# Designs tried in a protein design run: designed miniproteins, single chains, continued (3). Part 71

Each design is a single chain, and the fold is of that chain. pLDDT is the mean over its residues in the fold that is shown.

## One batch from the design tools (miniprotein)

Design m10597
Fold by ESMFold2-Fast:
Structure m10597 (fold): chain A 82 residues (1-82)
Amino acid sequence: SEEAIAKLKELVKASEESLKSGDVSPALEAYEELKKVDPETAERVAKLAQEYMKKNKLDGTAENIAKALLEAAKKLIEELEK
């Protein structure tokens, strides 16, 4: 949906903020806002982020979580805009 795409774009921006600051809070807050609007799309983000972390052997640091959420959100935006 258009609303889900808008929230995914907000998640991208928040995840970039988290990467710059080292604070995961912006990314997690944007994820929670997406979950309120579209829980199904939020679950897809979580699964893609988990798969990204596993594939790249990333630990659960704030930076790696933000990076995983960023890449998951970007991938879903590409899929939904096609």
Scores: mean pLDDT 86

Design m10598
Fold by ESMFold2-Fast:
Structure m10598 (fold): chain A 70 residues (1-70)
Amino acid sequence: SHDDEAKALVREALELLRQGRVEEARELLRKAISVATNPLLKKGLEQALERLEEGDVTAALAALHDALKV
């Protein structure tokens, strides 16, 4: 499903964040948001992206882990 594709992109973004590759992670999250169809998943990903843009990696990681539970 489109949401399964979005979640796969989120898992890849989490690996990029582990490597400190924040800009590449942000690009994957933008793609995940564009693919996601579940409103709760989409909102969680938008929240995570906002936290990364603020430089709050810890809050972004929490939001991404919560989004994967949808």
Scores: mean pLDDT 88

Design m10599
Fold by ESMFold2-Fast:
Structure m10599 (fold): chain A 64 residues (1-64)
Amino acid sequence: PSSSLIAAAAVRLLRERGASIPEALAKVKAALDRDPNPSVREMAEAVGLSPRALSRRVREMQAA
């Protein structure tokens, strides 16, 4: 998946976990500032999500 799709999935999942929009965006931006092309696992670990949960969300968003 593209880094933009991974980032979008991470923002969405963080919001479902109770983060505000600016809070979710800030966490994902900080991760991308450190590594502009993170894998699903790297993004999940950077923002405090499980890699399994983020991988599932990425697949759902890519399919819909």
Scores: mean pLDDT 82

Design m10600
Fold by ESMFold2-Fast:
Structure m10600 (fold): chain A 59 residues (1-59)
Amino acid sequence: SVVKEVQRYTARKLREIGDFFDELLKELIREKGKAEAQRILERVDPKALEEAIKKVEEK
């Protein structure tokens, strides 16, 4: 049905966005440094920022 097709499309796009966000977090922390990554992520999701920093610092 059209509804199921829309749901599958939306779910796929949300996964793609999630994957992009995860890669962006790793790239920002690695290349731009913590300060720049903090500035960007605080405006989007402070919890994601805290988790990303914790993972980087514990390595």
Scores: mean pLDDT 69

Design m10601
Fold by ESMFold2-Fast:
Structure m10601 (fold): chain A 87 residues (1-87)
Amino acid sequence: MPKIETILSEEELRKRIEELPGKIRELAKQYNLSPEQVKALARAERDLLIAEVESNLEAGHLSEEQAKELIELAERVEKELIEEVDK
């Protein structure tokens, strides 16, 4: 089947990033993930979100300012998740 890649809007990317902590916490509880596994998952999901932002920036669908804000948000969310796990 032909694969259609959907261009993500700034709003869709922001929503995915903001929902990430809740998603990871639920997965950690459901699968009884260790702290190290939670950190690895948080970093992997952050990297995927940053790659999506960079892809949309390169395609001209985001401004440099919008891309920077979304990347900073993704990094902040990952840092907060890691800090919760380390407490």
Scores: mean pLDDT 78

Design m10602
Fold by ESMFold2-Fast:
Structure m10602 (fold): chain A 81 residues (1-81)
Amino acid sequence: MTKEEKIALIEEALEGARAGHPAVVDPLIEMLRTDPDPEVQVAAAKALGLARDDPRVRESLQEILEKATDPEVKAAIEEAL
């Protein structure tokens, strides 16, 4: 899957993320945690921000923020919290 394909998938998933669907939220958390592309990580963090009322999402965002080194990714996670 290319960067463009991943971002398009995230954009299609925004309604599911807002609804807190695990089938949508869990892959977004994995993209944020493991994807080598900062643009994909930023898009995933922004989408997860829509589900921030879920304690599991907040916990994952905090954990990933501690490990994040890219300033843009860090800013996106902080905004999502």
Scores: mean pLDDT 79

Design m10603
Fold by ESMFold2-Fast:
Structure m10603 (fold): chain A 75 residues (1-75)
Amino acid sequence: SMREAIELVRRAAEALAAGDVEAAAEAIIRAGELLGVPEEGRRVAEAARRHYAADPEAARAAARETAAEADRLLA
């Protein structure tokens, strides 16, 4: 469902903000599977890994913003 996908995106964002790139990537891939776009999910997970490797502080800041937006959508 859309709600479950948004909850997974929130979890991915929270994990990335905490520096847990593996947990974030796993949650992104699961969200893609739930939405019927597994290839896109894998692509986004790879992009998140590259962003974190290149600039962890910017990646964490972006993840915090994504988590806040997901929380608003789930309220």
Scores: mean pLDDT 85

Design m10604
Fold by ESMFold2-Fast:
Structure m10604 (fold): chain A 70 residues (1-70)
Amino acid sequence: EEEFKKELETVAKKVKARIDSENAEIEQLRKENPDLDPEEIRRRVVSTIADALIEIGDAIDKYLKKLKEK
């Protein structure tokens, strides 16, 4: 369990870092390209959230599988 808890915390940190990085990149992109299509920004945000949810879901699924075996 402790190993899995550390793995889950690692995934959470990784996800947060990715979201923070994407937000910074989007802010820079908006500053450099004021005519940037809002749909392009939305697509980037949605993609980042989707990737984050997939990683979190995978970690939870692995934990649930381990619990079912006990």
Scores: mean pLDDT 74

Design m10605
Fold by ESMFold2-Fast:
Structure m10605 (fold): chain A 96 residues (1-96)
Amino acid sequence: SREEALERIEEEIEKMTERLKEKLPERAADIEELRERAIRLLREMVEAGESLEAAVLRVLAEMADWIDDNLDDEQKSAAYAELSELAARLQAIVRE
């Protein structure tokens, strides 16, 4: 269902951000704020009547922008690896 898909998307965002905190413990607080903002944005878009696909693409874009604006080149490498994995998992969920 749409509700079950939304719950799975939120779980994948939570798992990714926990892994990212383990890789970048010095950024843990900022990554936690990113997680909270991403889940809030996802929920707001879905509640506004946007498709899960549109909401997921918007969340991934916001996470990419955060990485580009806030991390150094070494940190970006680790963060983009996690974001790429998240993008693949979220796209698989919305295509079901």
Scores: mean pLDDT 89

Design m10606
Fold by ESMFold2-Fast:
Structure m10606 (fold): chain A 74 residues (1-74)
Amino acid sequence: KEEVAEDLRKLLELVRYLKLIDTPEGKAFILKQIDELSKKYPELKPFMEKVKELVEAGKYDEAIALIREELKRL
């Protein structure tokens, strides 16, 4: 769906920037964005929780790959 796809593309860009400039503030901001998206799209909550785990673990490439796969399904 177009609105979900736009929000996921924004999340993808944020994680890409966090990979380049890894700060505690940037990580906290992205984790908050993931929580807000989980509230906006309850059907994607399991996916968002997985992305959150990867971001918390500093596995940004895996988070990026997971978001890209979800975008291909929309």
Scores: mean pLDDT 83

Design m10607
Fold by ESMFold2-Fast:
Structure m10607 (fold): chain A 59 residues (1-59)
Amino acid sequence: MKKIDKEKAEKLMKEGSRLMIQGDYEGALKAFEEALKYDPNNEGAKLALEIVKRELGIE
């Protein structure tokens, strides 16, 4: 899909991963949610959100 900003999504996924490594799960959650806004079919971002939500105790 040409309207999907995959580069922006990849940038946000890298930021989210860095935040997870630093233990900032709230920041990581925001980054991965934004990544899915730019690339809704990004399986990596979906899986990362599941992990982050689990760490935060969010369903």
Scores: mean pLDDT 78

Design m10608
Fold by ESMFold2-Fast:
Structure m10608 (fold): chain A 60 residues (1-60)
Amino acid sequence: EELRRRAEELRRKAEELKEEFERMLKDESADPTKIAATAIRYIGYEIEARRLEKEIEELE
C-alpha cells in the first residue's frame, strides 16, 4: 500500500506538471527556459511513477 500511495503521488505530480507544460506550449509569450524546466521535471516524475508502478505489478 505504501508503494501504491507513492506511485499515485508521483503520478499526480507528473499530471500536474504535464498540464502546466501543455499550457505553456500554447502560450506564445511563455519563457522558453521555464518551459524546458517544467518538461524536465514532468519527465522525471513520470519515470519515477512508472518505475514504482512496475515494482508494484511485480510484487503482485
Scores: mean pLDDT 78

Design m10609
Fold by ESMFold2-Fast:
Structure m10609 (fold): chain A 56 residues (1-56)
Amino acid sequence: MKEELLKQAEELRKKAKELRKRAEKEKDPLRKQILEGMAALLEGMAAYLEKKAKEL
């Protein structure tokens, strides 16, 4: 269970990094902001799962 939460958190962080890279290359300011917001959300979810894994 703890290892599974950490794996989920790592996948979310990986997706967030991909979104950050896409945002860096994005020419549309609105689309860039959306990609950055999505990455921040995934990073927050990963942090929450990491905290829960630490409690187990």
Scores: mean pLDDT 83

Design m10610
Fold by ESMFold2-Fast:
Structure m10610 (fold): chain A 74 residues (1-74)
Amino acid sequence: SAEDAAALEKARALLDEARKALAAGDYAAAQALAEEAIKLALKATDDPARATGLAIAAIGIRIEAALASGRPPP
């Protein structure tokens, strides 16, 4: 659906921003952006493979940011 396509595109954009935040050492922003990307990806049911791929990538960013910031991984 157009709604699911828009959600997946927004999730991808948030994931790109999360990676930039991570590279900049802004671990709090990286975690928040990755978490938002996961929520949007999980709403999209029309393309479960794409949604799952985006969610896995975002979880990876959250774990990396958490470890770098000294917080326990999610």
Scores: mean pLDDT 81

Design m10611
Fold by ESMFold2-Fast:
Structure m10611 (fold): chain A 68 residues (1-68)
Amino acid sequence: GFDDAVAFLQEIAAANPKVKLTQIGDNRVVLSGGLSVPELIGITLRLMGEFPDVNVSIKGDAIVVEKK
């Protein structure tokens, strides 16, 4: 679910000092800060594969995850 996707993104942010996770309200999170295009694509594909009940999109250099 959305909370599991948030936990996954928190682990990525904790492991990567260049990366920030920002929560916007109770139904959206944004992962940003120095992600390369391959990193953006790789993380997005993992999110889509592991958490099919959330909406995942790329906005510029950031990954946006929203609760369905």
Scores: mean pLDDT 81

Design m10612
Fold by ESMFold2-Fast:
Structure m10612 (fold): chain A 99 residues (1-99)
Amino acid sequence: GAKADIEEARELVKKAKEAIKKGDLDKALELLEEAVRLAAKAIFTSKDVALQKEALKVLEEVARLLDEIIKKDPQNLDAQILLGITRLVIAVAKLYLSK
């Protein structure tokens, strides 16, 4: 369910922060990609606005961490693509939740 997906996404974000701190950017990207998938699933499959807003906060944190990865590795295409996808999902979710 959406709550379990959000809890798993938050744990993946915590692990990604540790990977970034250790300089393991490839591991951080794998973890953040899965966090985006789970958070997006929670937003688009849930009818609970509170859970959708929690998942949106996870996506916003993922976007910040991806920006940190890109600052450390500006040529990382995977990070740039994932950031683009994450920002698009955030924009669509905000539009949907505001109306």
Scores: mean pLDDT 89

Design m10613
Fold by ESMFold2-Fast:
Structure m10613 (fold): chain A 74 residues (1-74)
Amino acid sequence: MAAREAMLAETDAFAERLLPILKEASKIEDPKEQAEFLEKEAERLEAEAPTSEVPDGVLMAAGVLRSLAKLLRK
């Protein structure tokens, strides 16, 4: 029970943090500026994670943003 509830909370936090950032990033046409925006948002989430009730979900969202930024910088 506890493990399932924790996984659902982390998954919800992941989606809630990731989706608004991706929506804002989609408005940026320059891949370099888009990558810089994603990196800055990832840093913000990484700083937030230690004080969050759902740190794994927040860090997972930050990880996805960093991976996307790397792809955009190629």
Scores: mean pLDDT 79

Design m10614
Fold by ESMFold2-Fast:
Structure m10614 (fold): chain A 64 residues (1-64)
Amino acid sequence: LKEFLKEYAKSKGYTLTDEAIEKIVKIAGNESAAKGLLDQLIKFVGDKKTITKEDVDAFLEANT
């Protein structure tokens, strides 16, 4: 799952920090949910090419 998320994000031009990956995996629980969450995070961060744990936390705060 962690390797899948790294490769998927890279295919979209984004880098995930290890802490961001761990947070996504913990919340999503499975590959399909993790991909969906990552797609939303990519839209949320826009032109920022690195997604950090702080970005995941901010997204969850904004979207409950």
Scores: mean pLDDT 79

Design m10615
Fold by ESMFold2-Fast:
Structure m10615 (fold): chain A 58 residues (1-58)
Amino acid sequence: MVEDILQAAEELEKKGKIEEAKKLRELARQAQDYIDRGDVARAVEVAEEAGRLYKEAK
């Protein structure tokens, strides 16, 4: 999940979509934070938001 978001960010950065890549990295941090707290539901919501941003950006 977090690794998938970071990989998506790297792909967007390689395409020159720096701002979108930056947002994905922030969402990856949020998802990891929620996982560390045991809040899986919030982590999933953040991952879904990251997926939507990636689809719109690519």
Scores: mean pLDDT 82

Design m10616
Fold by ESMFold2-Fast:
Structure m10616 (fold): chain A 91 residues (1-91)
Amino acid sequence: MLEPIEGITKVKITIDPENPTSAIIEIEAENRETLVKFLKELMKYAEQVEVLEIDDHKVVVKLTFKDEEALEEAIEKIKELLPNAEITIEE
């Protein structure tokens, strides 16, 4: 059973159309503690994590997954963890 994470306001997921196992994820949250909590959860599903930008309320990370199925599973987990956040997915 996955407990929802409160305080994430927006998540934008941009999937690389030439490499659909890689995505750039932009995360906005009410505070840094919530950002770190959510990032730690996401890192469990990714093979590689690259932090592109970080501030007190926003993080941009590039995640690489084992395969396209693992990326799709991670997106579903994001939706389960963040039922109250604005989630946008782009190809």
Scores: mean pLDDT 79

Design m10617
Fold by ESMFold2-Fast:
Structure m10617 (fold): chain A 83 residues (1-83)
Amino acid sequence: MGPAPGLEFVDSQVLQAIKLVGGVENLKNYDITVVGPNDGTAERIAKILRKLGAKKVTVEYGEAPPGQQVVLDKQNKKLTIYL
């Protein structure tokens, strides 16, 4: 089953990430890290990002820092999505 709020969070984070990089076409220009629980959620989001054209997506297991959901480092072309 899994909690419904977790799925809504996941979709919102992907949309926020796309907006922050300036559109889906720019995902390929960023090294993307997806940080989430070790329950397969982070891997599912990584798969969605790769289907959308992201070239480099890394999965890490961990918890989001308080108040952080999507972090863009435009200078180093890094994008971190916390689930």
Scores: mean pLDDT 76

Design m10618
Fold by ESMFold2-Fast:
Structure m10618 (fold): chain A 62 residues (1-62)
Amino acid sequence: ATIVAGKYKGEKVGILYPPASEVRVGEEVFVILAKGNDATILKARVVRKEGDRIEVEELEVY
């Protein structure tokens, strides 16, 4: 997934929960952002889903 708005715009993230195959537009998800040697968990909202391409907006940094 890709963050498309907020502080981390343009960063790629992995969806932790729910499974990426089951997420829907408007749903809140937990994502992991790996940046250098650090990993950050974020709460995000799915704003777009096209096949395997998922775009999310940042809601909260955990």
Scores: mean pLDDT 76

Design m10619
Fold by ESMFold2-Fast:
Structure m10619 (fold): chain A 54 residues (1-54)
Amino acid sequence: MDSIISTAMGLLMRGLITSKEYQEIVDLALQGDLEKARELLDEALEKAKKKLKE
């Protein structure tokens, strides 16, 4: 399973990222732009960590 897409799906299911953020990550990963997909995923993870502390 694609680790980037799987991680993004997990974040979406927890409500930690938006459907738009998830779609952007998936689109970049499917286009082979793994660097940008990872960058967006990392930004989403940092936002998620802040939400979990609230």
Scores: mean pLDDT 77

Design m10620
Fold by ESMFold2-Fast:
Parts: structure tokens; C-alpha cells; sequence
Structure m10620 (fold): chain A 59 residues (1-59)
């Protein structure tokens, strides 16, 4: 039937869209992890700087 053909095409289209979404999500997750790592390194540098300032105040 025409309805069965339409349903099958919609299922195939949804499957392709789901695969594209999964690949995009994986790329986004990798980028987010890289950004978080860069931010963590920056935060560590700021904390080390603050610690040195506090040590100087204790002298």
C-alpha cells in the first residue's frame, strides 16, 4: 500500500537523521572535552597565581 511505502521511507529517513545526529553529538562532545581541558589548564594557572599572592601576604 501507499501508506506502507510512506512509512518505510520515513523510517529510513529517520535512521539517516539519527546517524547524522550521533556523529554531530560525538564531534560536539570531543570539542567540549578539548575546551574543558583548556579551561582547566587556565584555571590551574589562575589558582597558582592566587596561591603565590596569599603566600606573599603571609610573609
Amino acid sequence: SLEEKLRKLQEELQSLMDKVQAENDAIAATRAANLARAQSLGDKFVEERKKKIEEEKKK
Scores: mean pLDDT 85

Design m10621
Fold by ESMFold2-Fast:
Structure m10621 (fold): chain A 58 residues (1-58)
Amino acid sequence: GSEAMERAVLTAINRHGADALSREELEAIAREAGRAAGMSEQEIAEFIDRIRKMPVIS
């Protein structure tokens, strides 16, 4: 599941503000959370692709 990565990204956005974090920083947070949760490299890559396609609040 992508739940750990989604939770980490949402936690970071809530803590720092959606406009305070770049897409690159959100991607880095998602990758680390995914690895910590034992997700595969493929699952992490799929989640990062979803982040890249999502509208970011500026």
Scores: mean pLDDT 73

Design m10622
Fold by ESMFold2-Fast:
Structure m10622 (fold): chain A 66 residues (1-66)
Amino acid sequence: SEKIEKVKEKIKEILKENGLEPPELKEKTIEDIVNEAVLYLRENVSKEQAEEMGEKIQKAVHEIVE
């Protein structure tokens, strides 16, 4: 799906802008891809950064899907 690819690209962009190496996003639904990215953040950054970046990801995904 074109929207799934846009979501993956946008998540990777957000991660790179914050100095993180993007993981391989393997999930097939937008919800699962977002959850995968949030789990990655929880393992790789501070709680505060994970919350901030997670919110940014959710907002960007909303703009792509809706």
Scores: mean pLDDT 82

Design m10623
Fold by ESMFold2-Fast:
Structure m10623 (fold): chain A 99 residues (1-99)
Amino acid sequence: LEDLAKGYQALREGNYDEAIKYFEKAIEKDPNNALAYTQLGRAYLLKGEFEKAVEYYKKAIEIDPNNATAWYNLGLAYRKLGKVDEAEKYFKKAEEASK
């Protein structure tokens, strides 16, 4: 939790490398923390490293398939990679996971 909180603070400040460091520490403590993987993916997405973002969002979904935020952000990452059809499929998955 404390590493997640510090990661969120770093994201808000635009310090994506620092956020990545804290989310990686959260994963080291709990490798099944889907939220930490979701936030790590988000940090990479904001940094413009879209392939890395996809990797971590997929890991979050593997742990928690009902994580609507991870599905939505996976769609955003695929859209940034120019894969519009895949992005639309993942946005629909996010809608399904929300209910």
Scores: mean pLDDT 86

Design m10624
Fold by ESMFold2-Fast:
Parts: structure tokens; sequence; C-alpha cells
Structure m10624 (fold): chain A 84 residues (1-84)
């Protein structure tokens, strides 16, 4: 259902925010732009997921899920770059 998808997107967005925060704490000059991008996208995904829950909006839930997954990918990449 739209509500179940939106709740899943919210959980992933919260994970992405946590990972992006770690990426920002450990940022190097090379990783910083990607860590910032991950944080902004994760926050946007959370806001959209909360909107989708409140409005039972399937399209918003699907977009929130896409944004949350992308934010997780960017945060992971930023952490990998920071290890160099």
Amino acid sequence: SALELAKAALALADLAIKLAREALKNATPESLPLAIAAALLAIGAKFLAEYAIKNNDLEAAEEALREALRALELAKKALEIAKK
C-alpha cells in the first residue's frame, strides 16, 4: 500500500540522514560536496515520505523511496572517498 511504502521510505530516509551525518563528520575536501548532497537529499526524502504518509500519496511515497535510496548511495560513496 501507499502507506506501507511511505513508512519504508521514511525509515530509509532516517538511515540515510544518519549515514550522511557520519559522512559529514569525517569529510575531506574531496568527499565534502558528496556528503552535503547526500544530507540534503536524505532530508528531502524524509520530508516527502512524511507528506506521503499524511496524504496517502503513492507517487510521493515512490519518489521518497527513490530519493532515500539515492541519498544512501551518495553517503556510502562519500564515506569511501573520505577513507583515502
Scores: mean pLDDT 89

Design m10625
Fold by ESMFold2-Fast:
Structure m10625 (fold): chain A 83 residues (1-83)
Amino acid sequence: GLAEKAIELAKEALELAREALKKAKTLEQLARAIGLILRAIGLILEIKLLEKQGKLTEEKAEEFLKRAEELVAEARALLEELG
């Protein structure tokens, strides 16, 4: 479903952000990579919490999918910038 796809994309963003963290050379780059890692983890935890509470609606799942897509794009852009 959409929530499962959002979790998979958030995991992809997390792995990309971890690779960016390894290549970070400045405090600014380090902060950006760590920020992406925390956002990806937070998104996964938020989805899982709402599933446990029975509050995960299709509308919320669509929002989470969009947030996960944005995280992947930001993580890829940072990793590309870092070479």
Scores: mean pLDDT 90

Design m10626
Fold by ESMFold2-Fast:
Structure m10626 (fold): chain A 99 residues (1-99)
Amino acid sequence: GREKLAEEAAKQVPSLMEDLENDIKRLKEAIQRAKTGDPEAVKEARRELIAAQFRLFVGQVVLDLAEPVLSPEELARYRELIDKAKQAIKEAQKAIDEV
């Protein structure tokens, strides 16, 4: 039932959150390179932005499915990570738009 789906989702949360943190790190690094206005660096930053947006979407869906079986402390930690990722993506979009 729903409990089994939540348990399977919960098993995926740690690796998805690690992947999301890595995607955000790559995005931040790509944005710094793109500040030079180099067209290839800007293209890379746009690819990293799309990848981070997709990972955020998947992470949010899986975290929501896992909510019933996660501890309050784990849920709060992962939601904070999601919020930080949302902010980083927002800042990255603005930085790309300014180049």
Scores: mean pLDDT 86

Design m10627
Fold by ESMFold2-Fast:
Structure m10627 (fold): chain A 58 residues (1-58)
Amino acid sequence: RLVVRVLNEEGAEALRSLGLRKGDVVSVAELGRRTGIPPSVVEALIRKYVPEVEVFEV
């Protein structure tokens, strides 16, 4: 399962509307559910626009 970890305060600020803080780990599927965006599109947007997060498989 693909997850996102918030690495620093800049990443937390970018994802603030989703209730995420520094050190939080959340699945891409859960982010898709919160935003109404398909998980594959959420992954692509995060990788492109939010470099302050880590995306990894678990």
Scores: mean pLDDT 78

Design m10628
Fold by ESMFold2-Fast:
Structure m10628 (fold): chain A 104 residues (1-104)
Amino acid sequence: LEEAAEEAEEAAKEAAEAAKASKSRKAVAAAAGAAIAAAGAAFAAERGLPAEEVARSAEGAARAAEAAAEAAREGGDEKGAEEAEEAAEEAEEAAREARAAAAE
């Protein structure tokens, strides 16, 4: 549970950094969103919130990471976009693991 949420947070943070490297306004805005979502996931895990809330926070981080990857692609930084896409996939996998762990 906590490990999956931490993995989602780290992956979303990596996606945000890659998106920022593209230097487009849209990518920078999406990166900020991913960073906020990542912080939320970390907070939920650290506070020992119910498993369902931790899983929802991880899912939020994964969605924000995907948005950052898309914005990086639109910004024209192919390398940054690839790195952001990889990080978004890791965040999505971590979110699925958190959801499965939250299930009975």
Scores: mean pLDDT 68

Design m10629
Fold by ESMFold2-Fast:
Structure m10629 (fold): chain A 82 residues (1-82)
Amino acid sequence: KEELMKRLILVGARLSLLLMRAVVDPEVRAIMETPEAEELLERLNRLILEAEEALKKGDYERAEKLIEEAERVLKELEELLR
């Protein structure tokens, strides 16, 4: 299911942009260093890795659930930056 791979790539790209913003913007960095943001980042990283493994194994049902959770966690992280 190519749509799942595209969604996972977009999650990774969005996370990458947030991490880049934290490097150049002290305000964004301060928010990303909060316990709430650190918890969301840890969870997001685990979900991305598990989704990649599920896709490699052809477990599209598991991959879809993991990607949906990753998208939700990423949205929560983005909300903290507002």
Scores: mean pLDDT 84

Design m10631
Fold by ESMFold2-Fast:
Structure m10631 (fold): chain A 68 residues (1-68)
Amino acid sequence: MAQLEADSRAAGLTPAQIASELRGLEVARDVNRLYKEGKSVEEIEEHLVKEHGLDPLSARAIAETLAA
């Protein structure tokens, strides 16, 4: 939720850490959307590599974790 992003700033995180957290939430929303569309874990991995520039190992781990 957007409130958690505001709370992260209040916790004294660096701008880089906040940016990483926001990117993580965006990736999570993307995975959830693709999973609801009936995409396989392999297809979600491919999309994360192509659209978010993630390496295949990280993309696979995220897809398996959030799609399960």
Scores: mean pLDDT 69

Design m10632
Fold by ESMFold2-Fast:
Structure m10632 (fold): chain A 97 residues (1-97)
Amino acid sequence: EVEEAREKAKKEAEEYKKLVKEVGKAEAYRIMAEKYEEKAKKSKDLLEKLSYLAKALIYLLEAVEEEGEETEEEKKKIEELAKEAEELTKKVSEELK
């Protein structure tokens, strides 16, 4: 599993590198955030869904840092994702009982 995690990280790094070349760093982060939002939306497992939402939120925060300013739309989306992550964290905590 360590080898699989390393391979996945390498593939994500290569995908991000390609996006940066095509659309620039900030936009590459936004595209990665949208990709993980889609994965979270399609996931039926609460832990997997929470993991994907966390990744989407991290990429959105990285995009904001690259732009140097938070747009109103990005701010609202970050708040929405953070709230959904909080709700899922609560559900995961209940499931672990």
Scores: mean pLDDT 75

Design m10633
Fold by ESMFold2-Fast:
Structure m10633 (fold): chain A 107 residues (1-107)
Amino acid sequence: SARERIRELLERALELVRETVELLRGVDPEAAALAERAEERLREALEALERGAPVEEILLLVGEAGALLAETLDAIPAEATEVRALVLEAQAIVGEVIRLLAELAAA
């Protein structure tokens, strides 16, 4: 189902963001804090999905996570290729989740 696909994508995004936090925590505490906030929003979105919250509520949480990931990407240096790649993959997954949630809202 679309909801099961959204769950799988949110879980994958959470894994990527957790790895981002681990890599940044000892190197860039400010960027780590932004990534930790993104992790919290993705966790809240997953919990909302599991309890059958309105699509609008889940969209808001996922959108906030996407904005925080963009801030995280801007905060890290261009030469930090490994952590940048993780954030970019998480952003792509968040975009796909937003697309799928919009389709569910239209159905």
Scores: mean pLDDT 90

